# Designs tried in a protein design run: designed miniproteins, single chains, continued (4). Part 101

Each design is a single chain, and the fold is of that chain. pLDDT is the mean over its residues in the fold that is shown.

## One batch from the design tools (miniprotein)

Design m15516
Fold by ESMFold2-Fast:
Structure m15516 (fold): chain A 80 residues (1-80)
Amino acid sequence: MKTARELLEEALITFGLVPEDFVLPEEGITEEKHGVLHERVVGFQRLAGLEADGVVDRATLLGFVQAYLHVSEEEAERYL
């Protein structure tokens, strides 16, 4: 079973937002290092009703899995 982090990496590659060899950075997605990608994460957080700080935390990963796979919060937690 893929983790939420692996699903996010796959989605970013599929949508052409990052290169095929992209791995989520440990420092997170920052405006300084990741510009447009940071803005897209903030945009997603706003649409999902989350804190729009651009940090890929548990709440952001949970919201992403729910939106990407069209599953409930309970089912999405299985990927975390």
Scores: mean pLDDT 72

Design m15517
Fold by ESMFold2-Fast:
Structure m15517 (fold): chain A 65 residues (1-65)
Amino acid sequence: GEKEAEKAGEYAYKAGGDKALAEKAKRFSLQGNGEKGGLYAVGAGAKGGDSALAEKAGRFATRAG
């Protein structure tokens, strides 16, 4: 749902601090595309962020979509 999509964006931002990737994670999750939302969430961690938080964001993205 919407709450899970919002958490996906929040944890993606906490993972890497990249607001654009966090917004993409939230947007695709809200559109029911949890797989693509999850990819952007994990991508936030891949830019030198916290990969554990990025994976947590990906799980919320999948639950939202």
Scores: mean pLDDT 75

Design m15518
Fold by ESMFold2-Fast:
Structure m15518 (fold): chain A 58 residues (1-58)
Amino acid sequence: MEYVIATVETADPEKAKEAALKKAEELGLRPVGPVRTQQVTGPDGTVYTTAVVKAEPK
């Protein structure tokens, strides 16, 4: 069981979810369960969203 993590410079969680799902597909993994997102603001004021999804080999 693997966790696929993608962090993107965006306040839009849908863009972060898209990035995580695309990364899973490129790795030959199938997402299992919901994509979780967390937004953080860096010290420079830049907003980042991290998406995490549990994935398994196809």
Scores: mean pLDDT 81

Design m15519
Fold by ESMFold2-Fast:
Structure m15519 (fold): chain A 82 residues (1-82)
Amino acid sequence: MAELMQRVDEAGARGMALVDQGAADPSKFEELAKEARDYMGEEAYNVETAGQKNGTGEDVSQVTRRFAEYARAMAAKIAAAK
């Protein structure tokens, strides 16, 4: 579980950094925002798959919640940058 939580935190930080780069360079904003969304979506699938394989039901829900928090924060940041 700690490994999955670390992956979520790393994915969230990376997604946020891509959005920040887009905000700093408006000419690349849409490309970087798309890259952030695609990356976060791929990591969500990978983290969920790893959690299911480990068979830890309720503990995986915490990972999913944290990921949803990062995804929501990232979406809000993308919207604010437009």
Scores: mean pLDDT 67

Design m15520
Fold by ESMFold2-Fast:
Structure m15520 (fold): chain A 67 residues (1-67)
Amino acid sequence: SMEEKKELAKKIAEELEKEFLRKYLEGQITPDEVGPLFEKELLERLKSQPDLSDEEAEELLKWIKSQ
């Protein structure tokens, strides 16, 4: 269902946020790099999900960004 896909997307985004926080604290990424790289990596992870089409991945990214 769409609700399950949204929950999956939110979980992936939350895990990725924790990963980016660790990279920032380790000096591997700057604040200016976070936004663009986060969006790119999140979209790639969503597209890699077997239950999501590329179109659904792009719409879920938009939904997450609107939160």
Scores: mean pLDDT 84

Design m15521
Fold by ESMFold2-Fast:
Structure m15521 (fold): chain A 75 residues (1-75)
Amino acid sequence: SMADLRAQIDEDLALLGSPSLETRAWAAMGLAGIAERYPELLLERPEVVPALRALLDDPSPLVRAAAQRALEHIG
């Protein structure tokens, strides 16, 4: 449901700052997946775009790739 997707966005946003690379990558990939199908849903949260832009400088290439993918689908 859309409510489940909104809950996932909230959880993934909270996890983007995790000290664990695996957790940050998982969260960024989750947001990228939602952006691919429901970009307008991510845009309901004004904090999403700044958070994804910050991840473009993440030390993990996997995290950077997920952030780039999400931003491309948002436009």
Scores: mean pLDDT 84

Design m15522
Fold by ESMFold2-Fast:
Structure m15522 (fold): chain A 77 residues (1-77)
Amino acid sequence: MDKILAIQREIQDKIVEGNRYESRGDWDAAEKAYQEALALAKQAEAAMRAANSPDVPAIERLIATLQGQIDTVRALK
């Protein structure tokens, strides 16, 4: 459980970082930050599934949101 909480915090930090780059029009840096958040979210999903966590649907929604954000910033390039 502690490992999952640490990964969730890193995901939030990367999302905030991506949002800051997006607000500056730095779409390459924003895409990279969202890709890093997506990779961490997939790691959290795997750990949650192994632990039979009730939070699996929440992390799946976050993964979908991050994929959409990556697609959006790619379209802006």
Scores: mean pLDDT 84

Design m15523
Fold by ESMFold2-Fast:
Structure m15523 (fold): chain A 78 residues (1-78)
Amino acid sequence: AAAEAGALLAAARDRVAAALAAGDTQGAISHVTEALREAVARGALSEEEAERLGMEVAQLIQSGRHDAALARLDAAAR
């Protein structure tokens, strides 16, 4: 479960980084949301954990704190 969540978040991190580099903040948020939804569907994260992480990362992206958003995803992937 933890390893599966970590793999999904690591893949999402790379997609988020690429989207942010292209100036696509909405695409970056979509990649985070999709990865968290899949992690919950697979039982790798609780809905509460996914909601908290998704809100934190989306807020960092929207605030222009892109490095902090990527660091938060990296920390969650462990």
Scores: mean pLDDT 81

Design m15524
Fold by ESMFold2-Fast:
Formats: structure tokens, C-alpha cells, sequence
Structure m15524 (fold): chain A 57 residues (1-57)
């Protein structure tokens, strides 16, 4: 829950990072993971959740 909000905050403040993470750019995923203190897997899961929400409405 808190990690998802932190990821959203980072992506909301940095549109280029958001675009890269959502497009599956591995370099941007690594960058976001390092900034959040999270794993690349966690960032990829968050990107999947964001995509699901955008597809649902």
C-alpha cells in the first residue's frame, strides 16, 4: 500500500520516468527501483497495476 503510493508519487513527479516504466524500459525500471529502495520486480508489478487500472477506467 505505502510502496504503491510512493511509486505513484515518483511517477507523477517525473513523467519521463513514468513513460519509461510503463513502456517496459529496463533502464528506467532499474532507476525507479533504486530511487524507491525496491526491487526491479516490485517496480514491474506496480507498472502492471497502473496499466490494469488504466484499462479498467
Amino acid sequence: MSLEETIRGLLGSHPGVRAGVLSGDEGTIRYAAKQLGASEETVRRAAEEIRRRELEG
Scores: mean pLDDT 73

Design m15525
Fold by ESMFold2-Fast:
Structure m15525 (fold): chain A 100 residues (1-100)
Amino acid sequence: SIEERTEELLNEIKDESELLKAQSIANWVIDLFEEGVKVEDIIKALRRLAEELKDSHPKTAEFLRKVIEWLEANPNASVEEITEGIQKLFIEFKEKLEKE
């Protein structure tokens, strides 16, 4: 069902801006962690999203790679710590976009 949820997300956000795509994916990832989905399955889904977006939305793809890197660096993080970490990365991404 993670593969199906990933496909549904891609179809839902396809016409969204870089900022809205990143926000939607960040919220979706946090929801998956709150549901108790395995970290390895979430990382696999994020890698697929980054690959599919790399040419059309390279900034969003870079953001997703940073999320993956943070998750791999923090394998024992709680859902609260994951939420805070992803939110911090999203704020940094938003600030970078607003300066361009």
Scores: mean pLDDT 87

Design m15526
Fold by ESMFold2-Fast:
Structure m15526 (fold): chain A 68 residues (1-68)
Amino acid sequence: MKEEALRILDQLKKAVENNPALTPEQKERALKLIDEAKQRVLEADTPLEVRRIVNEASVEIAKLIAEA
């Protein structure tokens, strides 16, 4: 489960890095959020916590893109 969550976050990181619509500042903020989410996933004790972390990171990144 954690391995799958980390793969999802890695895919999200690649999507952010390769998105031409994002400014360098927005990319930096999104990448920091993803790195923090990866750390939280590694520290999580339950599958529910892992799922919540990935969902929260995805929502925050979507909001950041919507602010553009």
Scores: mean pLDDT 79

Design m15527
Fold by ESMFold2-Fast:
Structure m15527 (fold): chain A 66 residues (1-66)
Amino acid sequence: GRLERAARLIAERLGLPEEDIEALAKIAREHPTLEEFKAAARAFLEERGLAALADEIIKELEDLGF
């Protein structure tokens, strides 16, 4: 969906590894609203030690009107 494509492109631009990009794309498929995505993406990236990247991805998605 639109959220999945946007999350993938933002993660790629921010330089996340391919496996983390695919994991975020899967999270966006399973959680198609921004609010659902925020919770799941934050938890995933915090476990990876990448909490700041979660905040940046979410901010860019909000700026895109999600």
Scores: mean pLDDT 84

Design m15528
Fold by ESMFold2-Fast:
Order: sequence, then C-alpha cells, then structure tokens
Structure m15528 (fold): chain A 80 residues (1-80)
Amino acid sequence: MMLTPEEANARIAAVKENAERTLELLEKGEITKDEAIANFEVQIAALEYVKSHTDDETQKAQAEALIEELKKKIEELKKK
C-alpha cells in the first residue's frame, strides 16, 4: 500500500535520526565499522521502501538524496 505523506515524512525523519545516532556511536567506539555499515544498509532499504511507496516527488527526491549520502558514507567507511 502507498504511504501517506505524513508516514513518508516520518520514515525519512527516522532514517536521519538513526543515521546520526549510528555515526555518534561509531565516533564514541561503541559500535564497530562493520556494524555501522550494516545499519546504513538497513536505512537505505527503508528509504527505498519510502521511494517506491510515495507519490510525492519531493519525498522521492529527499529519499534518493539520503540514499546516495548513506552509500557515500558506507564507501568511506570501507576505505578505513
């Protein structure tokens, strides 16, 4: 089923919060780099769901931009 605009916005906001928390935990040494990568991959999957289940072009663009940002962070972490 399609997400409402409110549900899509809430999911995008939750991904942003989860990504920020993951970086904070990584910087504090509370999680490993591999755990951070796994978390970002889960967040990308959540954003792909939003992108495929919203009719709002702005929300699709926001989800896509955040997916690309998280992919860049994963590649950066893989480089050590």
Scores: mean pLDDT 84

Design m15529
Fold by ESMFold2-Fast:
Parts: sequence; structure tokens; C-alpha cells
Structure m15529 (fold): chain A 61 residues (1-61)
Amino acid sequence: SEDEELRRLLLKLSAERVSPSEIEKMIANETDEKRVERLKQLLINRQSLDALEKKRAEELG
């Protein structure tokens, strides 16, 4: 399904730690509004999650 393909894409981008600029390029090339909104959410969360993930890694190490 389209939702499953989008889910797989978002998981891949998260796992690969794709840069904000690459996510912006994906948004610019995307024609599906639903996919655009989910990519925008990923972009917004990326910088916030980077700070939290780094803190968690430091607390666990």
C-alpha cells in the first residue's frame, strides 16, 4: 500500500540519518501532499531528536 511504502521510506531516512537539506530536497521533489506533510514532520523532528539522541547516548555510555 502507499502508506506502507511511505512508512518504509520514513524508517529508512531515519535509520540512515539523512541530513535536513536532503529531506528538504525530497519535499521539493514530492508531488503527494500526504508524503510532503510526513517528510516535513520528519524534518522538524530531526534537529530536536538529534539533541535528545546525543543526550541519551551520553547517559547510557
Scores: mean pLDDT 74

Design m15530
Fold by ESMFold2-Fast:
Structure m15530 (fold): chain A 72 residues (1-72)
Amino acid sequence: GPKLLRIDVTVKEGETLTSIIERYVKPEYWDTAMEALKAANPELADVTDPDKADLKEGQVLTFLLDSSMLKS
């Protein structure tokens, strides 16, 4: 069955939610990963455009994803 893996990601200057997902997640799961990221981080729940989310350098985002979605 699916296993959830937790990864805590520290935001760097100039990063977007899209760029963070591209670092960790296989391309076929990017949309699923975006919804999981928004679900695990309440401050992102109302974000409509992931490239315009107000992220701060040093902010920690939590990923809760099925291990099969992550890059090996």
Scores: mean pLDDT 77

Design m15531
Fold by ESMFold2-Fast:
Structure m15531 (fold): chain A 58 residues (1-58)
Amino acid sequence: GSGLSGDGLGAALAGAGRAYAAGHDPETMAREGAKSAQAAEGVDPATARRAVLQAMGA
């Protein structure tokens, strides 16, 4: 699994989606998604980033 709950995964996808809409690269999308997941669930940065990258198929 990604290590995120539904709320954290939703926040991560919203953050990554905003970065995508702004024309940012996949690394920036993953970073912004991880920040959103951390804000939603309080998980550590490395776990959040790994979960977002896994969810994005990377």
Scores: mean pLDDT 69

Design m15532
Fold by ESMFold2-Fast:
Structure m15532 (fold): chain A 63 residues (1-63)
Amino acid sequence: MKRLIKVDPSLGGLIANGARFSGYPVSEEVAREVLESLPQGEIVDLDEVIKRAIELGRRRQAE
């Protein structure tokens, strides 16, 4: 079963924790940036948001 969330920047900590538990730590700032890039209030798959945050964090770690 997919874990669905409503897109809200306040969930940055939840996304960052999910990435950390997957072995790929991501900052809350990067997690919030991914959430802000999505339509606010849309229902999305939590795992897909975590995946996007991990990919973005890996690219921006040196920035």
Scores: mean pLDDT 77

Design m15533
Fold by ESMFold2-Fast:
Structure m15533 (fold): chain A 109 residues (1-109)
Amino acid sequence: MKVKAEVTLRTADGGEVKVTIEYDAEKNELKVTVEVRAPGARQATVRVYNLETGELLAEITVRDGKGEKTIKVKPEQAEGKYLVVAELVTADGRRVFTEPAEVELKLPK
């Protein structure tokens, strides 16, 4: 069984980073997928933290619009709140951060 949560992170300049967090309870795998739609950005780095512990769970650097990372976690560790933020690097080398977003993953039962 798979559960997922999605969030779209935005920059002040209208750049968008879509982050999907999917958990597969049969494989004990947490998959983070990142899709970037920011025409002025050369690169995006997405960081996913456990909101309760502050632990960095995943860091994904995307060039060419899409990336993913899979980590192995137990169901008890997968359920809960995540903090997600993206850092974009523009063509001229400037760094732009999205607003941090909270994402909650709820397992059935």
Scores: mean pLDDT 81

Design m15534
Fold by ESMFold2-Fast:
Structure m15534 (fold): chain A 73 residues (1-73)
Amino acid sequence: MISPGEAFDEFLRALETEKDPAVLEKRLLEVLSKIEDKSHAESILEGILTIAKVLRPEFVPVIEKVREIFKAS
C-alpha cells in the first residue's frame, strides 16, 4: 500500500517525465492499484486532472480514460 501523498507524487512525476500517453496510462493504473481507498484514488485523479489541464493538456484524455477504467473496476 502507498499513501495518498506518495500516489500524488508518483502521478506528478509521471505527468512531468512521460512523453508516451500509453506509458502514462499504464503507470497511472499501476499506482492506482496500490491505493486501498477508492475515494482517495478518485480525489487524487481529480487533482491530477486539474494540474494536467494547465501543465500538460495533451495528457488530459489519457487521465480521463484512466478515471473511466478505475470507475468501471
Scores: mean pLDDT 77

Design m15535
Fold by ESMFold2-Fast:
Structure m15535 (fold): chain A 72 residues (1-72)
Amino acid sequence: MTEEQWKEVELGVAYIRLAVHLVAAKNQGDEEAARVAEETLSRVEELYKQGKFDEAIAEADRGAAEVDRLMA
């Protein structure tokens, strides 16, 4: 695989992790955490469309950490 293809795989893993956090937030009824996850997913998708894989991965990681903090 190319380095670009490996970055897409890494982003896919980060995206799935963030999506799991969104499902968890919705199941707990935490509207604030769910909103943060949804907004972060939208930003990650926009960065992905621009080919900014490193920024997309960093944003997904940041959002997941914030969702965890809100649900703690």
Scores: mean pLDDT 82

Design m15536
Fold by ESMFold2-Fast:
Structure m15536 (fold): chain A 90 residues (1-90)
Amino acid sequence: SSKELLEEFKKRYPDVDINEVLNAATFLPTGKVEVKEEVLYKIGRLFGLYLKSRNVPEEKIRELLKASFPGASEEELEIILKGALEEWNK
């Protein structure tokens, strides 16, 4: 499932450094890493793709995002949410 998700993400975003996205997503909850806006959007897109693959309803995305990234600022969460909702609505 995780391998298939990463392959789908790479197919949709071939020029994106997936390791940068995965590292940022891993360390964002710790609050120890400053993440660029463009990478936050890509984290959001990956998160939205993951939630869609798990049949999570759209109305639960915001609450799950806050639970998944407790170290993120409100501004960072809004950027991630934008990416997740854009992916969900495709």
Scores: mean pLDDT 73

Design m15537
Fold by ESMFold2-Fast:
Formats: sequence, C-alpha cells, structure tokens
Structure m15537 (fold): chain A 75 residues (1-75)
Amino acid sequence: SERERIAAGVERMIAELKAALPSMSPEMQELLEEAMRKLEELLEAIRAGASLEEVQAKMAEIYEEIKERYEELAA
C-alpha cells in the first residue's frame, strides 16, 4: 500500500510534467523531459521491488539535480 501510494505519486508527477511540456520554453522542455525520464526510471525501480530507502535516495537525487538546473535556467 505504501509502495503503491508512492508509485501513484510518481505517475501523477510524470503526467503533470507531460501536460505542462507544450507551454514551456525549449530549454525548460529539455529539463522537464530529463526529469520525466528519471521519474520513469524511478517508477520502474519501485515496481521492480527497490527498497523504500533506495527510492527515497533516488527521489532526493533527482530533485536536487533538477532544482540546480532549473535555478541556472531561471538566472
């Protein structure tokens, strides 16, 4: 159930990014496409039985990478 809730959350994030994509600048589209790819990989790992610790670590890594690049694009 917890794993299912996390997977559903990641799926919603991917869907939201995909929906936002056409409204973004080309540079932001590239960043969102990279974020979606990493979230898809995370979703596959969750479904393959990756530990919650590994999932949390990967989520944090993805967040920090995307945040850093977003801040550079916004400058």
Scores: mean pLDDT 81

Design m15538
Fold by ESMFold2-Fast:
Structure m15538 (fold): chain A 74 residues (1-74)
Amino acid sequence: MEVEAVKKEYEELLKNFIEKLEKDRTSLQEQLLQAHRAGDFEKAMALVEQILQVEGEGDKKKSELNEELQRLLK
């Protein structure tokens, strides 16, 4: 098994995931600003919770991918 090929595959998956996460986060941030400007504090709070959830899922996914890579390199 080519260790470098496995590393490349995981790097690409992580990169694609980060790119998607950043795009989703930007969209939520824009919606948050609009809700705040409209005085819709309930919607603004819900959007903050969604942003925190997206960030938490991102950290979990990074940890999972890193552990899988470490196991394959062992």
Scores: mean pLDDT 72

Design m15539
Fold by ESMFold2-Fast:
Structure m15539 (fold): chain A 64 residues (1-64)
Amino acid sequence: SPEEEILEQAKRMIRHLLAQGVPVEQVRAAAVTHIRHRSQEAGLSPEQTERLIREVEEYIDELS
């Protein structure tokens, strides 16, 4: 699904940026921006977009 593809791409980006030593707050901002842009392009609702943002924020917290 578009939601699963966006989430997997965001998780890959997060892992890459953290491995490169990018500060967690910059990674968080980049991930949120990525999800908002990809969700808009995929035609996802605001509710679906905010759900993906919450999942990504939880993922970042688990890695930090």
Scores: mean pLDDT 87

Design m15540
Fold by ESMFold2-Fast:
Structure m15540 (fold): chain A 77 residues (1-77)
Amino acid sequence: SKEENRQLALLEAQATVLGMNAFMLSRDPSMSEEQKQQLRELRDTTQSQVDAAVAAKDVEAAQQVVDDGRKQLLALK
């Protein structure tokens, strides 16, 4: 539906912002190489998973990807 497409677009945008925040943290020189690698992996896996959920038109899956990504990012800060 039009509402579902709007929700998916918003969740895709939220995943993009999350990936950008992870990338910015991976550029911090105080971060260890292990933390930088985990941040890069978080960005890549979140983007891949949200793209798959959007392609499937699965709003619940897209929401779960964003929620899980936010929890992982918080743990890596």
Scores: mean pLDDT 88

Design m15541
Fold by ESMFold2-Fast:
Structure m15541 (fold): chain A 75 residues (1-75)
Amino acid sequence: MAEEAAQLAAKTAATLAAMGASEEQAIREGVRTAESLGAKAEVKVEREGDKVTAEARAIDKEGNEGEGRYTVEAP
């Protein structure tokens, strides 16, 4: 669950940032995605030219930790 939450948070953040959302908005929506799955997450977004990479670390209610990373090439 924590790993799935982290992966979905990273994918959400990277996708939104690639679509033109601000880094702050992308991070916020990534965190909210993890919270909807019952996990707390920390999300980072990095832009390098046309590439956006998001990394997330999530912790579920049972204390399990998970990490996710997703890279999108912006149109």
Scores: mean pLDDT 82

Design m15542
Fold by ESMFold2-Fast:
Structure m15542 (fold): chain A 65 residues (1-65)
Amino acid sequence: MEPLPELTPEQRRRVMEILLKAIEYTEKDDYEKALELVDQIPDPRLREQAKVFLESLKELKKKRK
């Protein structure tokens, strides 16, 4: 379990809002919009983790069909 970089309260709130919206877009099958949102995350490590997480959600949704 890798420790995340120190973020300000404002940065943490913004990252959380971006992730929640990206998950909503992934659930609506709008993966392109979800990726656009996570690209707005200023921390590159969190951005990559978010992309991997969204890809996992997309694959899980696909396998349940």
Scores: mean pLDDT 74

Design m15543
Fold by ESMFold2-Fast:
Structure m15543 (fold): chain A 80 residues (1-80)
Amino acid sequence: SLAEHQREALESFERDFDALVQLARDNPDDQSVLDQVIAGLRHGLGLLDAFQKTVTDPALAARIAELKARAEEEIARLQK
């Protein structure tokens, strides 16, 4: 179903976010890596904004909003 495909897409976004967060944790003193993580998170936010416009399921919409908030918080943390 469309909802199942959208859930699988969101799970893929969540895995990509976790991988970027882990890359930053593994390389805390490498500014080049941290800049790449920030760029990756910003790119992911753009894709999530486009994806959110296609989602009508309230539970999925809430999960997308939560993931976006976590990505924005992580970007802010890494820019300090």
Scores: mean pLDDT 88

Design m15544
Fold by ESMFold2-Fast:
Structure m15544 (fold): chain A 62 residues (1-62)
Amino acid sequence: LTEEQERDIEVALAEIWAAIAKLDASRGNKEDAIKFLERMLERSTHPEAKAILEETLAEIRK
């Protein structure tokens, strides 16, 4: 895979993980959603993907 393809895949996955976490938080599982996103952030390498996960974490932590 090219670097661009790897980035695009990681960004797409980050968007999916963010959506899952937001749904989980909306159901009252806020702590589980936060832990899940923190774990995904540890595994992410691309700044664009990390930004999506960090923004979603900040939103859920409100």
Scores: mean pLDDT 83

Design m15545
Fold by ESMFold2-Fast:
Structure m15545 (fold): chain A 87 residues (1-87)
Amino acid sequence: APSEEEIQRDIDVAMARMTVSVIKNSFDSILNIKDPQKRIQELEKSLAQAKKAADIAKKAGDEETVKEAEKLAEKLQKELEKEKKKM
């Protein structure tokens, strides 16, 4: 039978996975924002959320979600650096 700790871990994993999925689904929309300042702002917000999801997944022991969130954060960081170099 699952313990209260196992139940909380499963909730944390589900929340982290949901956050990663939402950001992945929004990625192309963010890149299509025509205002460079708004695009940078949305990339920074998404990067912060991806890093938070990675931290939650690490504490919960979900290595797959950690890898997905870290890969997503790296992708967001590269796009953010490209945008900042244009300014």
Scores: mean pLDDT 84

Design m15546
Fold by ESMFold2-Fast:
Structure m15546 (fold): chain A 86 residues (1-86)
Amino acid sequence: MLVGSEEHREYLRQLAKENPEVGKALEILESLNFPEEAFEVAGAALRRVEAGEASPEEVIREAREQYGENSPRTRAVEMLLEAYLK
């Protein structure tokens, strides 16, 4: 697999070890058979929030504008950010 997509997936798995709520959200998304692209988008968004490059509200808005409110990509960003923020 490509470094970029694997890096975001690995980031989420590592984060899930430190944060059980993120781990539970990942299990839910995987059980719903979300596409790999949804995890890549959500991982990138979470990393930007962690780095202080964007607010949670900013990345959610951006995902809704780019992918649509009902997109698996947008829902993954929303669910994982909610879990990450406690």
Scores: mean pLDDT 78

Design m15547
Fold by ESMFold2-Fast:
Structure m15547 (fold): chain A 76 residues (1-76)
Amino acid sequence: KSLEELLLEISELTVLALQEGKLSEEAALLIGKAIEALVNGDVKKAEEYFEKALSLADKEVAEKLKKLFEEALKKV
């Protein structure tokens, strides 16, 4: 998968989890900040924002998001 496809999947999963009450608005905003940081090449900030977001998510959602984010990091 391309970086764009992975970021789209992260965004879609985030929206779905937010709608299902499995993710807070704070966590969703942090995921958005992580994606922005990653696109701008700030890998360290992207990881910091994403780790904080995962700590605020349901375990199942957190594991899926973590897998997608790790794959995205390999593309930067």
Scores: mean pLDDT 84

Design m15548
Fold by ESMFold2-Fast:
Structure m15548 (fold): chain A 95 residues (1-95)
Amino acid sequence: MPSREEMEIMVRLGQNALDTAKQLNAPEDLIKQMEDEVERMRQAVENDDVQGLIDSLGRLVDILKELGYLGNGVMGGRAGFLQKLLDAMKSLLKE
């Protein structure tokens, strides 16, 4: 099971991805979806809801992959990094 500190780091990484997407003028609908997922991640940490955090991080990764396919290589790179973190968190749930 991930620690609260590890979960807080995931939220921070999600927030950094959102802030970068806003600075790069990503599509407004994708920005709103990212804001919703980062907020769900924060709520999951407050509630010690590891599954909720994993689900929201997974949706955030999918949005970042979509932004990467729209020509934003930075967002595509962040999706790859967050996917590795998501896979690590899913592995911790199996213990």
Scores: mean pLDDT 75

Design m15549
Fold by ESMFold2-Fast:
Structure m15549 (fold): chain A 98 residues (1-98)
Amino acid sequence: DIQVTQSPSSLTVPEGGTATITMRASGGSDSSLEVQWYRGDTGELVSGATISKSGTDATLTISNVKPSDSGTYYAQVTDKSTGRTAFGQPTTLTVTPA
């Protein structure tokens, strides 16, 4: 089964800056793991951000952040071999207006 750790638990980024949230999965096969990022407050899939995956690690990078990007974010990890899903601990992003 999958264990997911996500960091940081909270971050504050000025408008126009870059927010980076990282997750690490263990217990699954890295070749079968799929990572999606979601808004915790709306449950919507994060779009327009850069997602990188390296083995069992994944990073969400939100560039040129806007105040509307403020909220909670979490990773959903699915093991395609088993169909099992695990979630990261939500990260709270605060974007300060410029």
Scores: mean pLDDT 80

Design m15550
Fold by ESMFold2-Fast:
Structure m15550 (fold): chain A 91 residues (1-91)
Amino acid sequence: MIEEKAEEISKELNIPFSLAKKILELIKKRYDLKSEKELENAKESFIEGFKELKKETPSFTPIELAELILNLLEGKLNEELEKKYNEELEK
C-alpha cells in the first residue's frame, strides 16, 4: 500500500510522513505507476536519489530538500528553495 511505502520513506529520510506520502502520490501520478512492483521500485529509487542529492546539498535540511522536490512535482515555484539549490550547484 502507498501508506506503508510512505512510512518507510519517512523513516529512512527523516522527513514527515505527510510529506513523504504527498511526494510518493505525485510520483505515482506523474509516471502513471500502475503496479505494486512499479511503486516499490519508485520508492527505492527515490530513497537512493534523495540520499545522493542530500550529499550534494549539505546546506539543505532533509525537510527543505523534500519540500523543494514536492513543489517541483506539483509544478509550483518555490523561489527561495530553488535559489538556494541553484547556489549550491554553482560551487
Scores: mean pLDDT 77

Design m15551
Fold by ESMFold2-Fast:
Structure m15551 (fold): chain A 66 residues (1-66)
Amino acid sequence: MSVEIVVEESDFGKTLGEFVDKLRKDYGVRAFPVGRNYSEKVEYPVTLDLDGVLVTFEKPGTYTVS
C-alpha cells in the first residue's frame, strides 16, 4: 500500500527506536532500522525497512512509500 510519511526536523533529534515507534504509531507501517540498533541516534542519511521496502531519509520532508 502507498503511504505518505512526513519527516520533521525534530525527528532527527530522536533515537532510532523513538523514530520507528513514531512511524509504527502514526503511519501504521512495520518499521525497522537497517544495519543499526534502536539505541542509536537518527543521523543523515538513515535507511529503514518499512514493511519490506527500504527507504532512505536524507533530510526532513515528505516521502511516498509504495
Scores: mean pLDDT 78

Design m15552
Fold by ESMFold2-Fast:
Structure m15552 (fold): chain A 71 residues (1-71)
Amino acid sequence: MEEEIEKLVKRGEEIAKQISDPATQQLALKTIRSSYEHAKELLKEGNDEQAVKLLEATIRNIEHMLKLEKE
């Protein structure tokens, strides 16, 4: 599970780094890293499904930010 969570965070960071606007990129990176800390807490509580859902939702939000920038 920790390996899966790390892969999701890596994916989110890679998408965030594609954002050209420095302020938006920094916000996206901060958001995925904050979600990673929260996901680790959820894993400690045995809430693996919630940890994955949180990171997947965060990644979708970052993907949306990237799409809006390309407009």
Scores: mean pLDDT 83

